Designed miniproteins, single chains, continued (4). Designs and how they scored, part 37

Each design is a single chain, and the fold is of that chain. pLDDT is the mean over its residues in the fold that is shown.

## One batch from the design tools (miniprotein)

Design m13336
Fold by ESMFold2-Fast:
Structure m13336 (fold): chain A 63 residues (1-63)
Amino acid sequence: LVGDIVQATKDFEARLPTELSLKKGDLLLVEKVLNENYLLVRNLATGEVGYVPASFLEVVGRK
């Protein structure tokens, strides 16, 4: 998972300052696995970093 490229499968609206909002189709780099439910990701288009639910993500590129 760490170093993988993941894609948002649906929109996600951040509720906390530590979370990252996603739009369906966004490409993200996995920076850290917090637990089974949350990943720390970097948006490859904006450079923004934050936590997102793993259930909103699909792996599209392996390290």
Scores: mean pLDDT 81

Design m13337
Fold by ESMFold2-Fast:
Structure m13337 (fold): chain A 56 residues (1-56)
Amino acid sequence: SKEREIAILEAEITVHRSAIDFLRRYETDQAARDSQIARLEAQIEELERRIEELRE
């Protein structure tokens, strides 16, 4: 169902946000940290776009 798919995508976003927080706290290599965070933020944007499409 759409509701179940949305819930899964929202859970994935939560996991990605937790990963970003972990990287900000524990990754001491600035270039690696910034690169990994940018990738995760881009993935969150795609997941949010998919949720919006499912709500239509």
Scores: mean pLDDT 89

Design m13338
Fold by ESMFold2-Fast:
Structure m13338 (fold): chain A 76 residues (1-76)
Amino acid sequence: MTEEEKIVQEMLDEFRKRIEEAVAAGKPLDELVAEFQRLLREGIEKMKELGLSQETIIRFAGEAVELFEEALARKA
């Protein structure tokens, strides 16, 4: 559990960084959505390869969506 939480946090931190960099670069909304979808898929696949639980992967996906919504709100 503790190691899974650390992996999730590290992945969320990287996800936030990549999305914030894309927003700062002035990418249009369609490109931001595409980048979000790609990063989410890559993150989920990596977590599956690491053997993380389905519950942990679902939590990551939910938190990633919240981070993306926050980034879009700041762009508006």
Scores: mean pLDDT 79

Design m13339
Fold by ESMFold2-Fast:
Structure m13339 (fold): chain A 70 residues (1-70)
Amino acid sequence: MEERRREEIERIAEEKARRTLEGGERVIPGVVELEKETWGADEEETTERLRRTVRQGAEEVRRQVIAALE
């Protein structure tokens, strides 16, 4: 009953969060290059900041999906 529903919601949330993380990671190199060319941003600092942002975005997507399906 409730346990199976929770497992299904968690599975959907994990899948959407994973896709968000993968999509973000694919875009990071292009954004790093753009910021380096535009204002001379540090590659390591920019990459770390963007990866942190992508991870936070994936977490937010997971929370929103769980809340929407409850």
Scores: mean pLDDT 79

Design m13340
Fold by ESMFold2-Fast:
Structure m13340 (fold): chain A 58 residues (1-58)
Amino acid sequence: SLEELVKKAFERDLEAEDKILELINESIEKGKELLKIAKELGDEQLVVILEDAIEKKE
């Protein structure tokens, strides 16, 4: 699930981070869902990365 993927990225799992970036590149809607989950988890670093990736794709 997207929540599980974000949690793994929060634990610095590079494979999960790569998967998240692939999803954003494929769909902005999925990127926004991931961003919401990252904000809920309080991972400020991941939030910045996701916001930048979404802006670049948009």
Scores: mean pLDDT 72

Design m13341
Fold by ESMFold2-Fast:
Structure m13341 (fold): chain A 56 residues (1-56)
Amino acid sequence: DKYFELLKNSTPKEINEYIKNSTEEQLKKLAKAAAKMGDIPTALRAIERLLELERK
């Protein structure tokens, strides 16, 4: 719900800023929400950021 509101009401720039500042858990939830909404570019960006954080 929170992530659907973020995706619906935010610009791509705001979403990218959220992704840069998000934890692994937040990124996983965002990616799932974006994929469910059909926002594939946002889902992929969240997954890419998640992979960056997992490989530290």
Scores: mean pLDDT 78

Design m13342
Fold by ESMFold2-Fast:
Structure m13342 (fold): chain A 98 residues (1-98)
Amino acid sequence: SLIPRLIGLTLRAIGLELDAKRTTDEEELKKLLKELEELLKELEELAKEAPDDPLIRRALERLIEAAENIKKKSTDEEIKKRAEELIKRAQELLEKLK
């Protein structure tokens, strides 16, 4: 069912944002970034099926905030670049949903 999946991904996005705000550990930031990259792929697929669903927008906004926190806190240039690309990709999807 689409609705339980959308709710689940939105709650996951909120959780990842909170985790990104509370941690400064490089290994944890790297793990969170990987989980955000996987979340974005799922949101991209759901956006094709339900582009007008407000939960997709909310999940993308939480994902962007999480990725910005990772970019700011990480000392790894590769992690910073991956976070920046993830933010750009999520912002492009948000613009497409308008």
Scores: mean pLDDT 87

Design m13343
Fold by ESMFold2-Fast:
Structure m13343 (fold): chain A 56 residues (1-56)
Amino acid sequence: SAELVEIARATALAEARRRPLSDAELATTLQSLRDIGASDAEIAELRAEILALNAE
């Protein structure tokens, strides 16, 4: 579970660095990480990082 969460986070950040994610894509990505056992803190951190990348 922790390893899958780490891989999923890395994949989401790599995609966000390539292009802005839509609100729907962000919501789906965060829900997928929650479903595989990501903590609320991990979800909040990833959301903040992706939103910062989208703002660039």
Scores: mean pLDDT 82

Design m13344
Fold by ESMFold2-Fast:
Structure m13344 (fold): chain A 63 residues (1-63)
Amino acid sequence: MKEKEEKILEKIKKLLKKQAEENGRKVTDEEIEELAKIILEDAKEAGASYEQIEKALEEAEKE
């Protein structure tokens, strides 16, 4: 499960960087990592599975 969590975290970080650039926000890698961890923990507390989180990230990428 740790490897799945790491892969999801990296996908969230990539999406956050893209969104920040598109919105003209300058964010550091450390800020992106912290935000990604918060998002992942919030999703887990809401009862989302790793598969559900990954699906949501895929949908966000497709727009």
Scores: mean pLDDT 76

Design m13345
Fold by ESMFold2-Fast:
Structure m13345 (fold): chain A 80 residues (1-80)
Amino acid sequence: NLEKGEELYKKGLEAYKKGDYETAAKYFEQAAKYFEEAGDLRSAATAYFYVAKAYYALGKLEKAQEYFEKARELSEKYRA
């Protein structure tokens, strides 16, 4: 799970750097789920934060806010 999360996260970063925010959001969402399953809440929070950034770049502000909140909640749980 952790290894697959890392692989998907890297694909998300590549898509994000190319300006393909919709593809980036999908990869980061999948990465976050694998990190959560692995118990890596820090990496999950980071991945959800990038989902939020991708939706913000797409102008999908309500979705961006939802994922920013999810990232914040996980960060607080990890003793942020």
Scores: mean pLDDT 86

Design m13346
Fold by ESMFold2-Fast:
Formats: sequence, C-alpha cells, structure tokens
Structure m13346 (fold): chain A 55 residues (1-55)
Amino acid sequence: SIADLQARLDAVAAEMAKLLRDYEAGKISRDEFVERFRKLVAEHEAIVAELQAAA
C-alpha cells in the first residue's frame, strides 16, 4: 500500500539521519559512511519510484 511505502521511506530517512550522526561522532569511517549512504540513497529512489508508479 501507499501507507507502507511512506513508512518505509520514513525508515530510510531515519537511517540516513543516524548514519550522518554516527559519522559526525566519529563512530564510522568516511568509506563506511559513503558505502552505506549510497545503499540508502538507492533504496530511497526505489521507494520513490514505487510511489510514483502507484499515483
């Protein structure tokens, strides 16, 4: 459903925010940050495409 896709989008946004905080706090390396952030961006784009297809 659209509601499930929006909930998944919110979850990805929360993961991005946590990843940024962990990087700023020095808990993860730049390479780890870039790798994980790229995966989250791809997941975000896939969910947005599903939402657009549902409209």
Scores: mean pLDDT 85

Design m13347
Fold by ESMFold2-Fast:
Structure m13347 (fold): chain A 68 residues (1-68)
Amino acid sequence: SELLEEMRKGLEELKPELTDEEVESLEELIELNELSLKNPEEAKKRLKELMEEGLKRAPERRAELAAA
């Protein structure tokens, strides 16, 4: 439940910096929250990894969106 809340909050805050594909991937990770009842470590690690990847690319994508 807390993980789901953090995922949704992070997605909302990062949404302007993320591509549609990245948003969809994060939504898929939210579904993995149900698996966190069985493998919570895996769900958290994947979420953090995708968020870090998204933030790393965000500056370049933001410049591209501003030019469009």
Scores: mean pLDDT 67

Design m13348
Fold by ESMFold2-Fast:
Structure m13348 (fold): chain A 61 residues (1-61)
Amino acid sequence: MTEEEVLEKVAEILGISPEEVRRLLDASPTARVALAMAVLAHSIETGEDFTELALAVARGR
């Protein structure tokens, strides 16, 4: 999964811009973990497996 794909998919899930996702990823390790947890929560709610996306977010790149 590319960095651009991660930003676009997280932005779509959270209803924010890809630029805002990047800002949050750059803010702190705590912000990255919070975003990863939000992606996992969405995975549980929809029944789709977003584990790879959540791990990519947690890594921060």
Scores: mean pLDDT 76

Design m13349
Fold by ESMFold2-Fast:
Parts: sequence; C-alpha cells; structure tokens
Structure m13349 (fold): chain A 56 residues (1-56)
Amino acid sequence: SATLRLLEEIREAAEKAGDAALAAAADRAMQSFLETGESRPAVAVLDRAAERFPAP
C-alpha cells in the first residue's frame, strides 16, 4: 500500500540520518497500520519526517 511504502521510505531515511527514534516510530506506525488499519500513527510520523528533513 502507499502508506506502508511511504513509512518504509521514512524509516530508511531516518536510519541513514542516524535518527533511531524516528526510524522506530515509522516501524511502530507500520505495525499499527497492519494490525488495525489505523493511519493516524502514520500521519504523526509524516509530520515528524517533514520537521526532521525540512526544505531550505
């Protein structure tokens, strides 16, 4: 799904940047989405990713 693909991309970017907390948050959001279909944790991770990697 598009949501899972995006969360995986964020996890990889976070790992590359050394942001273990964001990488873990992306993993938890993926698990939550797979278990419950809930997308709110994914939205929170997207917001964190945008703040972590802002456009100049």
Scores: mean pLDDT 79

Design m13350
Fold by ESMFold2-Fast:
Structure m13350 (fold): chain A 89 residues (1-89)
Amino acid sequence: STLEEAEELLEEAEKALKEAEEALKKGDYEKAIKLAKKAIELAEKALELARKALKEAKTREELLRATGLILRAIGLKLEAELLIKKAEA
């Protein structure tokens, strides 16, 4: 389903961001930036799917789940963008 696909992409994005944080800790700024950019790309794909799921939502449960995924994707993008700024500083 569209909701399941969005969730899977967010899980991949969270994993990429975690790997970016580990690269940053090791001083590998180039790797940290590349992984954070990957997390942003995955989160943007998840956001598009979550927005589609929101438009197609027929139940309150589907509406709430889609809205939650949208907020989670936005938060993950912001965290990844902050990591990039930290790595570039």
Scores: mean pLDDT 89

Design m13351
Fold by ESMFold2-Fast:
Parts: C-alpha cells; sequence; structure tokens
Structure m13351 (fold): chain A 64 residues (1-64)
C-alpha cells in the first residue's frame, strides 16, 4: 500500500502529465526513492491514468 505522501506524488504526476507514460516514467526516475517505492508509485499512476499495468509489471521483473 502507498503512504499518503506517495499517493499525493502519484496524483500530482497524473495531473501534470496526463497519459504521457514516457514523461511519467522520467519523473518517477528523478525521485529519490527505493526501487520498490518507485514501482508502487508507477503502478498507481498508470492505474489512475487508465494505462495498462502489465507492461509496467513485466518491465520491473526484467530489470532484476
Amino acid sequence: ALSAEQQAIADELVAKHGTDAAAIRAEIAKLDLSPVQRAQIALRVFEAAGLPLEPVRAGLELAR
């Protein structure tokens, strides 16, 4: 589950970038957070923006 602060970050990214997956990913990569926290924020943002979650999950598994 995301903290209130992480939820606020996710909601701000959706408001700022809409459905621009590349811009959202670039912004998340700039956050000084753990890989797990970045993954949780990415999943929330993509879900809120109506973007497919499967490619995000697959990308995270391949990054190991």
Scores: mean pLDDT 70

Design m13352
Fold by ESMFold2-Fast:
Structure m13352 (fold): chain A 64 residues (1-64)
Amino acid sequence: EEKVLNEEEKKELEKEKKIIAYGEALAGGTEEAKEAYAKLPEKEKEEVKKELEKLKEEERKAEA
């Protein structure tokens, strides 16, 4: 039974929130989002891109 979020679970939730926030900000074209994204390690950048592609596809299915 889950008692409290584990370190791994917290990291996953934080990553998901960051990816969503970066995705929305990048879609808006904010400079802050671009700088934050550029500071990410290459591995994190790839994960963000992959998740953004999934989110974009889901939006396309729903709206376009």
Scores: mean pLDDT 68

Design m13353
Fold by ESMFold2-Fast:
Structure m13353 (fold): chain A 68 residues (1-68)
Amino acid sequence: SAAEQLKALAEELNKDPEIKATLIGDDELVIETTLSVEKLVGLTLRLIGDYPDLEVTVEGNRITVRAK
C-alpha cells in the first residue's frame, strides 16, 4: 500500500543526518533537507522514478510525497 511505501521510505531517508522525513497521517511524507541544490535535485528525480504512483512535489529544500 502507499502507506507502507511511505513508512519504509521515511525510515530509509531518516538514516541520512541531512534529511528529516516525517509522516503526516498515512498518505503524506514531508521531507525537509539541508542538502545542496544538486543533491536535492538528484533525490527528487530518484523519488519520481522509484515511486511513479505517488505525487512528488518540491518547494525550496522541502519535498512532499503523497498518495494520488
Scores: mean pLDDT 84

Design m13354
Fold by ESMFold2-Fast:
Structure m13354 (fold): chain A 89 residues (1-89)
Amino acid sequence: AREAAEEAARAAREAARAAIKAGGRKAAIGASAAAIGAAGALFGAEHGFGAEGAEAAAGGARAAAEAAGGEEAERAAREAEEAARRARE
């Protein structure tokens, strides 16, 4: 659970970077959502709610991918979603 939440945070950070690279206000908002989700995943991993934190990271990564578009952001969102699924195991 902890390791999966940390992986969800990493993937959400990748989605945020892809959104920043895409540019524009909408992508910046998506990147912010991914960064907040990543922070939530790390906090959850430390405090025993890694599954909930990983879900927040996956949601933020998805928002970044929808705002930015492109293959890199979509891949990162899928990785965060897979990590969130594993965090529930």
Scores: mean pLDDT 82

Design m13355
Fold by ESMFold2-Fast:
Structure m13355 (fold): chain A 77 residues (1-77)
Amino acid sequence: SEAKRKEALELLEQGVKAFEQKDYKSAAEKFNEAARLFEEAGDSEVALYLRSMSLALENKNGTVAKHLLEEIKKKLA
């Protein structure tokens, strides 16, 4: 659904802002919500990257999270 993809992109933007603010808990929550909507929209690869990024943030692994975010941005550009 185009509507689900648009909502997923808005949640992704909110998650990126939280990540840049070092609010890793809020970032992980937004990325998990975005991942669900991307998966429902058929973007399974982006959803997998977002779930992996959320897990990295939960484990306080900012370096891995940053790398995964760069990959997500490239796939959505």
Scores: mean pLDDT 85

Design m13356
Fold by ESMFold2-Fast:
Structure m13356 (fold): chain A 85 residues (1-85)
Amino acid sequence: GLSGEQAAGAAAVAAGVAAALGKKGAGEAAAEALELAAETVEKNKLSPEDAEAVSRAARAAAEASGDERAREAAERTIEAAREAV
């Protein structure tokens, strides 16, 4: 599959999309994008730098949406990134 760097890049893009969706009030779609980011990270190993970048993107997405499911998905993404190191 993906290298760790490619997986981190894909997860960061998904989290960025989630942030944009959240700002438009599409909380459910933002949660789905973050769930995809978490799944991508869970299947790969990341460098500490990549894990930190993904975690920051996920937090920003959760804050932008204000949605409970998006916050839960962001927490899952952050936990997956921590475990992927």
Scores: mean pLDDT 79

Design m13357
Fold by ESMFold2-Fast:
Structure m13357 (fold): chain A 67 residues (1-67)
Amino acid sequence: MSMEEITEEATKLALKSQGGDPEVAASLVTMYLSSQKLSDEEKREALLAVAATVRPDVAAALRAAAA
């Protein structure tokens, strides 16, 4: 699975989850990315890419996770 495919799936997961608790949505995305064989840099890039496409509250939680 490419980084683009992983980021796309993470974005879909965030969008499906953003109707609830933003911390839960961010946790689900982080857990998904951690289950992939990604470097810390690739995980950070994917988290920031997902954050650009979701609600501000979920985006803030994802950016905090990327720090």
Scores: mean pLDDT 79

Design m13358
Fold by ESMFold2-Fast:
Structure m13358 (fold): chain A 76 residues (1-76)
Amino acid sequence: MEEARRLLDALERYVEANPDLSKEDFISILEAVKRYAEEKGYPEEVLRILDKMIEDVKAGVDPRTALRRAREELEK
């Protein structure tokens, strides 16, 4: 799914450019990205991947690990 890959790539670039990014800031970004995806009519699979990342980060997973897990889910 190209839309999901593009979103993950953009999020990875943002995290790499902002190494001091807090978990709270990352959650806010993911919530904003999810809202954007909903407004643009992205596939439900994209929204599920974003929800999973939000849940993982809230559970204490760091942003880079959450992105890696999301990419692995996309490749199933």
Scores: mean pLDDT 80

Design m13359
Fold by ESMFold2-Fast:
Structure m13359 (fold): chain A 74 residues (1-74)
Amino acid sequence: SNKEAAELLRKAAEALREGDIEKALKLVVEAASLFEDVARGVGLVIRVIGLLLDGDVEGAIELLEEAAEEVLKE
């Protein structure tokens, strides 16, 4: 459900705040698997990975929080 996807995305943001990148990526992939739009889910995973590879952890956290809010509006 959208609520479950949003909760997983928020947990992923929290994992990034704790420095647990592996846990965060697992949670993002789990959330993306719950998206009805597969392309949107894959796109989110790619954007998060891109930000983390650039060292932009704060940007990745913000993206995950925005994605959680957008999923809850649907």
Scores: mean pLDDT 85

Design m13360
Fold by ESMFold2-Fast:
Structure m13360 (fold): chain A 75 residues (1-75)
Amino acid sequence: MKVTRVSPTEAVVEIKAENKEDYEKILEALRELSRTSPAGLLVLAFPDYTIVVRLRSPDLDAALAELKEAIEKAK
């Protein structure tokens, strides 16, 4: 997982899934997170199992920690 901080309130997170099963699990976890988290999530999914998340929150560190936990639990 690659994290690029764009601003104090915005980051881009790049995730490369190892296989289709992990890819589908991560996408499901991100869908749940987008419904439950107060952070703004834009998710871009690519056919090579790359997922890019643009994350916006006033508390970026908390939002990043929540995102990392959701992805880790999905695997």
Scores: mean pLDDT 83

Design m13361
Fold by ESMFold2-Fast:
Structure m13361 (fold): chain A 70 residues (1-70)
Amino acid sequence: SLADKIAQLDAEIEKLREERSKKDKEAEEKLKAGADPEKVKKELTEYNKKIYAEIAALIKEKTALEKQLA
C-alpha cells in the first residue's frame, strides 16, 4: 500500500539520520585522539554532502506519495 511505502521511507530516513549522528560522534572521538583536523573535517564534509542528498531524495519521494494519499 502507499501507507506501507511511506512508512518504509520514514524508516530509511530515520536510519540515515542515525548513521549521520554516529559519524559525527566518530569524528569527535578521532579529534580527541589527535587525528588530523583537516583530514577529519574533509571526510566528514564529503560524507555529509552524500548523506544529505540521499535524505533529500527520500523526503521528495515521500512527499510525492503523501500527495497521492490526500
Scores: mean pLDDT 85

Design m13362
Fold by ESMFold2-Fast:
Structure m13362 (fold): chain A 67 residues (1-67)
Amino acid sequence: LSDEEIETLFSLFDTDGSGSIPVSRAPALARFAGLELSEEDLAALRALGVDGRVPLAPLRAFIRARQ
């Protein structure tokens, strides 16, 4: 996936347009991006959360590092 494709996926999950998604939705987005997630990957995604939300930039970096 390109950065633009990741941004498009993120916009579909960012229903309120805040620039962040709930941490609980981050694994689903990563799987839509074609990633197979280990327990360590799920823990890393949860660690990206600030007050239960993940912004686009750290989530995009997470996905790109695994492609």
Scores: mean pLDDT 79

Design m13363
Fold by ESMFold2-Fast:
Structure m13363 (fold): chain A 83 residues (1-83)
Amino acid sequence: MSSLINKALTSLGRAVKYAEGKAKEYALKALEALVKGDLKSALEYAQKALEEAKKQNEKDPSPDIEEAIRHLEEAIKYLEEAL
């Protein structure tokens, strides 16, 4: 596995820990896609997770949601570099 994919897996795992609701569901789908080697689907789900996490943060800001956003942005960066 490339170092970028390992970094994306780590960041997605951390995002799942901090994310809630729909953001967590999309982050889990991104992680599942990445484990299967589907980088394109992993990126699409990670982007959806980030969108949902940002919406949650706009309504009720929390340190956990901010951490989820940070880890999702890291994962997206690594996935884009791997594509």
Scores: mean pLDDT 86

Design m13364
Fold by ESMFold2-Fast:
Structure m13364 (fold): chain A 76 residues (1-76)
Amino acid sequence: MAEEAVERIRALAAQLEDPVASQKALELARQAEEARRAGVPDEEVLRAAARGLLTIAKGASPEDAERLRALAEEIE
């Protein structure tokens, strides 16, 4: 569910080593929550969130990137 994905992204952000990656993940969670509240279908919200996590992972450390990719795979 999109609501669960938002909470999981927020939890992941707290575990990231890079403050910049953490802030990007929190912003992604905020955007996903806004889309969900605006009535965007869960499938579309989850797909956008997964793509967002993969984009953040490309600029992250190997350790943070692995965590971001793992969550993207689980919510897609």
Scores: mean pLDDT 85

Design m13365
Fold by ESMFold2-Fast:
Formats: sequence, structure tokens, C-alpha cells
Structure m13365 (fold): chain A 52 residues (1-52)
Amino acid sequence: MEDVERARRLRRQRREATIKAMKEGAKSLNDQEGIDYIDELEKRREEAEKAL
């Protein structure tokens, strides 16, 4: 269990870094729809993780 939790935490950290970079890129391009889409994906991911 501990090893699984650690692996999940590391995957989450890498994903969060990627999401942050994508949001910053979309923001610099004034792509509000892209930002909203990324927010929607993050929200769905968090809800899925809480449901597990």
C-alpha cells in the first residue's frame, strides 16, 4: 500500500507540473478556452482520485 501511494504521489506531481506549463502556455496565447479545458480535465482527475 505505501509503495502504491508513493507511486501515485510522484505521478501526480509530474502531471501537475505538465498541467501548469500547459496553462501558462495557453494563458500567454490568450487562449481562455484552452485554460477552461485544462481546468475541466484537472477537476475530473481530482474527482476520480477522490472516488477511488
Scores: mean pLDDT 74

Design m13366
Fold by ESMFold2-Fast:
Structure m13366 (fold): chain A 66 residues (1-66)
Amino acid sequence: MKEEEEKKKKLEEDIKYLAELLKKVGVPEETIKKMEEILKETADISEEVLKAMELAKEAEEKAEEE
């Protein structure tokens, strides 16, 4: 199994989660789709995006478990 492919899959899931969060906040669906595309392109060359998404995920998990 390729570790790189697994990480890309996880990143795609994280981007999807972020898109759903933005949708809940009232960001237009068209804007969310554009941001998803930009994030996917940027994430392919930047690890900092992954860190930011992990931080957002942790905040979401804490809110869910309250």
Scores: mean pLDDT 68

Design m13367
Fold by ESMFold2-Fast:
Structure m13367 (fold): chain A 62 residues (1-62)
Amino acid sequence: VDPKLLEAEILEALGLMAYSVGDYETAIKLLEEAKKLAEENEKARFLIPRIEELLEEIKKKM
């Protein structure tokens, strides 16, 4: 298991939790951190399109 991939997945999950409770600012912060980790790790890059779609959705609600 790749620790950086796991960390990116955890940050994405926490961002989704923040979004579900209406904390859009925290959700964006967590998803931006997840995206940064995914960009630094080839194995996690498959998460980037999903994270970017979520960021766009949340920003439209702010």
Scores: mean pLDDT 82

Design m13368
Fold by ESMFold2-Fast:
Structure m13368 (fold): chain A 108 residues (1-108)
Amino acid sequence: AMEEKKKEAEELYQKGVEYLKNGDFDKAISYFEKAIELLKDDKEAQARAYINLGRAYMGKGEYDKAIEYFKKALELNPNDLRAWQMLAEAYELAGKKDEAERIRRLYG
């Protein structure tokens, strides 16, 4: 049933969040990727998982990868102001200052 997949995705997502909080970024990434595969019918939940994938890659210092995932989240939910701010930070840390400045002017 659809409800079983959503429950499994939520459990995987919560494990990802726990590993992210503990600084175990590789395990967090693995759990979020598994959750995203099950969340194909839930754009808002999928966007949340992409944001946390971006955050995990930020924690690893892999800023270009973080940019990719924040952009994927914003394709699903373009009104997420916090995701725009995280994207700007990822651009700045990646040395892409002009992109960061442009986003901050538009989204704060």
Scores: mean pLDDT 88

Design m13369
Fold by ESMFold2-Fast:
Structure m13369 (fold): chain A 100 residues (1-100)
Amino acid sequence: MLSPEELAELIVEIARETAEKNNLEVLDIKVTREGNVIRVTITLRAPASMSEEEIIKILNELEERILEKLPEGVELHTSVAFEKLPDGNTLVRLGLTVTL
C-alpha cells in the first residue's frame, strides 16, 4: 500500500496530467494532511470555448483515473465550484478529499 505522501503525490500527478491533456491550465495545487485525511485543492482555468459540460466530463475522467489507483478501502470525495471570469474563461476549484 502507498504511504499517504506517495498517495498525495500520485493524486497530484494524475490531476495535473489529465487537466493539461484536456487543455485545462493548472494555476495552483495545495495539499494538506490531517491524520488519515488528505485534501488536494486544485485551481484550474478553462478556455472560454469550453462548455461547463465539457469541464465536467474532464473532471469525471480525472476522478476515475484517481479511483483506479486508490488502494482498497480508501474513500474519495470530490467537490467542484465554477466561476465565469470577465474575460470569458472559467475558473474551476476542484477539491479532492481522500480518507485512508
Scores: mean pLDDT 84

Design m13370
Fold by ESMFold2-Fast:
Structure m13370 (fold): chain A 63 residues (1-63)
Amino acid sequence: TLEKFYEEGYRIGAELARQGVSLEQILEKVRAEAERKGYTPEQKEALLRGAVMGHLEVERARR
């Protein structure tokens, strides 16, 4: 299911955000990983949405 790709993106986004990586750099890295793994457009969008939310939750916890 697309939820698997969202969860993967969320974990990547949250982990990189904790390391101080910017959202822009996280999204570039996530896109590169999706390309390497042979994504579909739907899987890539789910992965990117997950990464954005993972980053956002880490930023919210710091506020």
Scores: mean pLDDT 85

Design m13371
Fold by ESMFold2-Fast:
Structure m13371 (fold): chain A 82 residues (1-82)
Amino acid sequence: SKFEELIEEAKKRIEEVIKEGKENKWSLEELLEKLSEVIKELLKKIKELAKELNREPSVKEMLDLFLLMADALGKALDLHLE
């Protein structure tokens, strides 16, 4: 679906941000700010797409989004706590 495509694009961007943060020794604050920008833009695009398609994301699509956010937080913590 177009929602799944947006989530996959955001996942790739999150992985890029995590890699850049690791390479450049970003603070946890800086890393979280960059990740929050990706998530805010994704949520905006999902809301716009839902209005365009006149349908809500499915429960599965929303779970994939939630898991993406959880995974991003876990990776950010891993860079700074271990």
Scores: mean pLDDT 82

Design m13373
Fold by ESMFold2-Fast:
Structure m13373 (fold): chain A 71 residues (1-71)
Amino acid sequence: KKREIAEEALKEEGLTITPEALDFFVKRSEELGLTDEQIREAARIAARAAKQLGKNTVEVGHVWAGLEVVK
């Protein structure tokens, strides 16, 4: 399931995600018809964006950045 793929990829990067950001990520991934690998790549990009800002938590803005790259 797309939610499980997104959560697992973010957990592998060592970050948490807000419930709002996770819901947004899953909804947009389904709307865009993303593959499992595109979801994992978007999660990695979102995690890197959060880390660059010194954050331990992925938020909606970081997810947006990841989704824009993989679509």
Scores: mean pLDDT 81

Design m13374
Fold by ESMFold2-Fast:
Structure m13374 (fold): chain A 97 residues (1-97)
Amino acid sequence: TAEAEKAFEEGKKLYEQKKYKEAIEKYEKALELDPNYGEAWLNLGEALMELAEFEKAREYFEKAKELFEAAGDEEGVARAEANLERIEAVLRGLAGE
């Protein structure tokens, strides 16, 4: 929907300004309007990573991957997988690996 797209675009602008909490609120609004919005799940995970909310970020990247797989969006799947690998690397770094 146009409203979901608008909320998503507002979230992206806030993310670029490093206003991660405000970006999250906009992405969550986009997902209330369209829960199958894979790109919004992906970007919500990215903002949560910046706030060190790694477990929630992982859950949302997994959700984005599932939605992209269902849609046949191979590029979206690859982006979600790259972000999941990034979380694993951060968690290993925190574990002293």
Scores: mean pLDDT 87

